# Designed miniproteins, single chains, continued (3), part 108

Each design is a single chain, and the fold is of that chain. pLDDT is the mean over its residues in the fold that is shown.

## One batch from the design tools (miniprotein)

Design m11995
Fold by ESMFold2-Fast:
Structure m11995 (fold): chain A 78 residues (1-78)
Amino acid sequence: SLMEKIRELLEKFREAIEKLKTSKENITKLIGEILRIIGDIMTLLLENNDYEMFDKAGEAINLLTKGVPFEEALKVLD
């Protein structure tokens, strides 16, 4: 489902943010990976015409970037 794909991409985003916070190596590569994940989320939502989910996905991304736990951040998608 669309929600399962968004959840998977947000989990990859969380993992990339954690790697960025804990590692001083390959920062440029990690930022590139984060930006590609955001692009994948945007593309998926545009292809499915789910404009309401854009706002929720953006909020989840913001919470994950601030270090909010994954399951708590995902509650905004409900």
Scores: mean pLDDT 81

Design m11996
Fold by ESMFold2-Fast:
Structure m11996 (fold): chain A 97 residues (1-97)
Amino acid sequence: NEEEAKKILEKMKELLEKAKEEEDPEKRLELAEEIIRLAEKLIEIVGIKHPLVREAVEIALETAKIALEASETREQILRAIGLVLRAIGLEIDIELA
């Protein structure tokens, strides 16, 4: 399962680099949503206390923040804020574990 978690983390890193280059706010939000889902899946596989979880959550938070920066409409801004809050929730879960 650690091998699967490492593959998920590598995919998250690739998607983050793609999100940084993505000019379309909607596509950047879709990438951020996928990355947060991958972080949640990684936690299910290895557990919240695993060392890979902190890096995955950091990537998720960074991607949510750059999606917020690219957001142009009220709907996009609210979606991005929701993603930032989800990532912060995962950081809190790590500290409380």
Scores: mean pLDDT 88

Design m11997
Fold by ESMFold2-Fast:
Structure m11997 (fold): chain A 65 residues (1-65)
Amino acid sequence: SEELDREIGRALAEMSIAIAKIMLKNGVSKEEVIKFLEEQAKRFRELGYDEAAKLVEKSIEEIKK
């Protein structure tokens, strides 16, 4: 179901964002973390998880500030 796919996509996006925050806290560079999240967003778009991709992209913009 499209609703289930959206819920799974959101959960995967939230997990990716949580991992990114852990990486930053442990001294991984902003550049490397942004690259990781950009790769996740690209993969979500390829799979049709547009809302998940947007959540990750929003997190990238927050990190860039």
Scores: mean pLDDT 87

Design m11998
Fold by ESMFold2-Fast:
Structure m11998 (fold): chain A 62 residues (1-62)
Amino acid sequence: SVDERMEAIIDEMAKAVAAGILSEEEALDQVRVAGKRLGLSEEQIEEYLERLREKIEELLRE
């Protein structure tokens, strides 16, 4: 499903930010591009961007 693909991308991007490979801004841009490619609306993309931000925050908590 589209949701499964977006969740996989979010997981990869969040891990890359936590590892210091990508900035949060770069990860957010990657998720936006993926959402647009998959035909998601601006509103749907914003929901996935919030999930990414939350996942980054969770991974950075010690």
Scores: mean pLDDT 85

Design m11999
Fold by ESMFold2-Fast:
Structure m11999 (fold): chain A 84 residues (1-84)
Amino acid sequence: KPKIDAKVEITTLDGKKITFEFKNMTPEELADKIVEILQKNNIKKAVIKVTITKGDYDPAEVRRVILEKLKENNIDAIVKVEKK
């Protein structure tokens, strides 16, 4: 499966911003890491911005995978995915 590099920005309801960079991940692996971060920080609601910095993936498909994984884990988030 093709892999991507991405910058992930998570903004909580209280305005706290957490930024991560991920390299050489499938969309599913990226979604799993986002869920892990949210769960470790006890974040149930957030705004998530993903910027794909490398890789040939449709932003809409990456967004779909992330949203599905968040729903499976009862996390309510607004997800935006874009290419740099």
Scores: mean pLDDT 84

Design m12000
Fold by ESMFold2-Fast:
Order: sequence, then C-alpha cells, then structure tokens
Structure m12000 (fold): chain A 57 residues (1-57)
Amino acid sequence: SAVELANEAGKLFKELVKQGLSEEEAAKIVGKKFGIEAKNGEELERALLRRILEAES
C-alpha cells in the first residue's frame, strides 16, 4: 500500500541520515529505490505525504 511504502521509505531515510549521510544524499538513495523524485528530505516528505493522501482519498 502507499502508506506501507511511505513508512518504509521514511524509515530508510532516517536510518541513512543517522549513519552520517546528508539529507540530500539520503533523499536521492530513497528516491531512486522507491521511484520518487526528491532532492532533499523536505521534497521526499512531501512526495510521501502526497502518496498517502491519494491512497486515502
């Protein structure tokens, strides 16, 4: 589901940042893995929220 995918993407992003990656690098890696276009954590968060809203609407 979109919610499950968003949760996994968000968890991976936080884990990469905790491991010392910049938010930009983490967003690129997560974006590439999950097919989301994002340059930074803010764009990634917006894209994930949009997927959740579309799935629940």
Scores: mean pLDDT 80

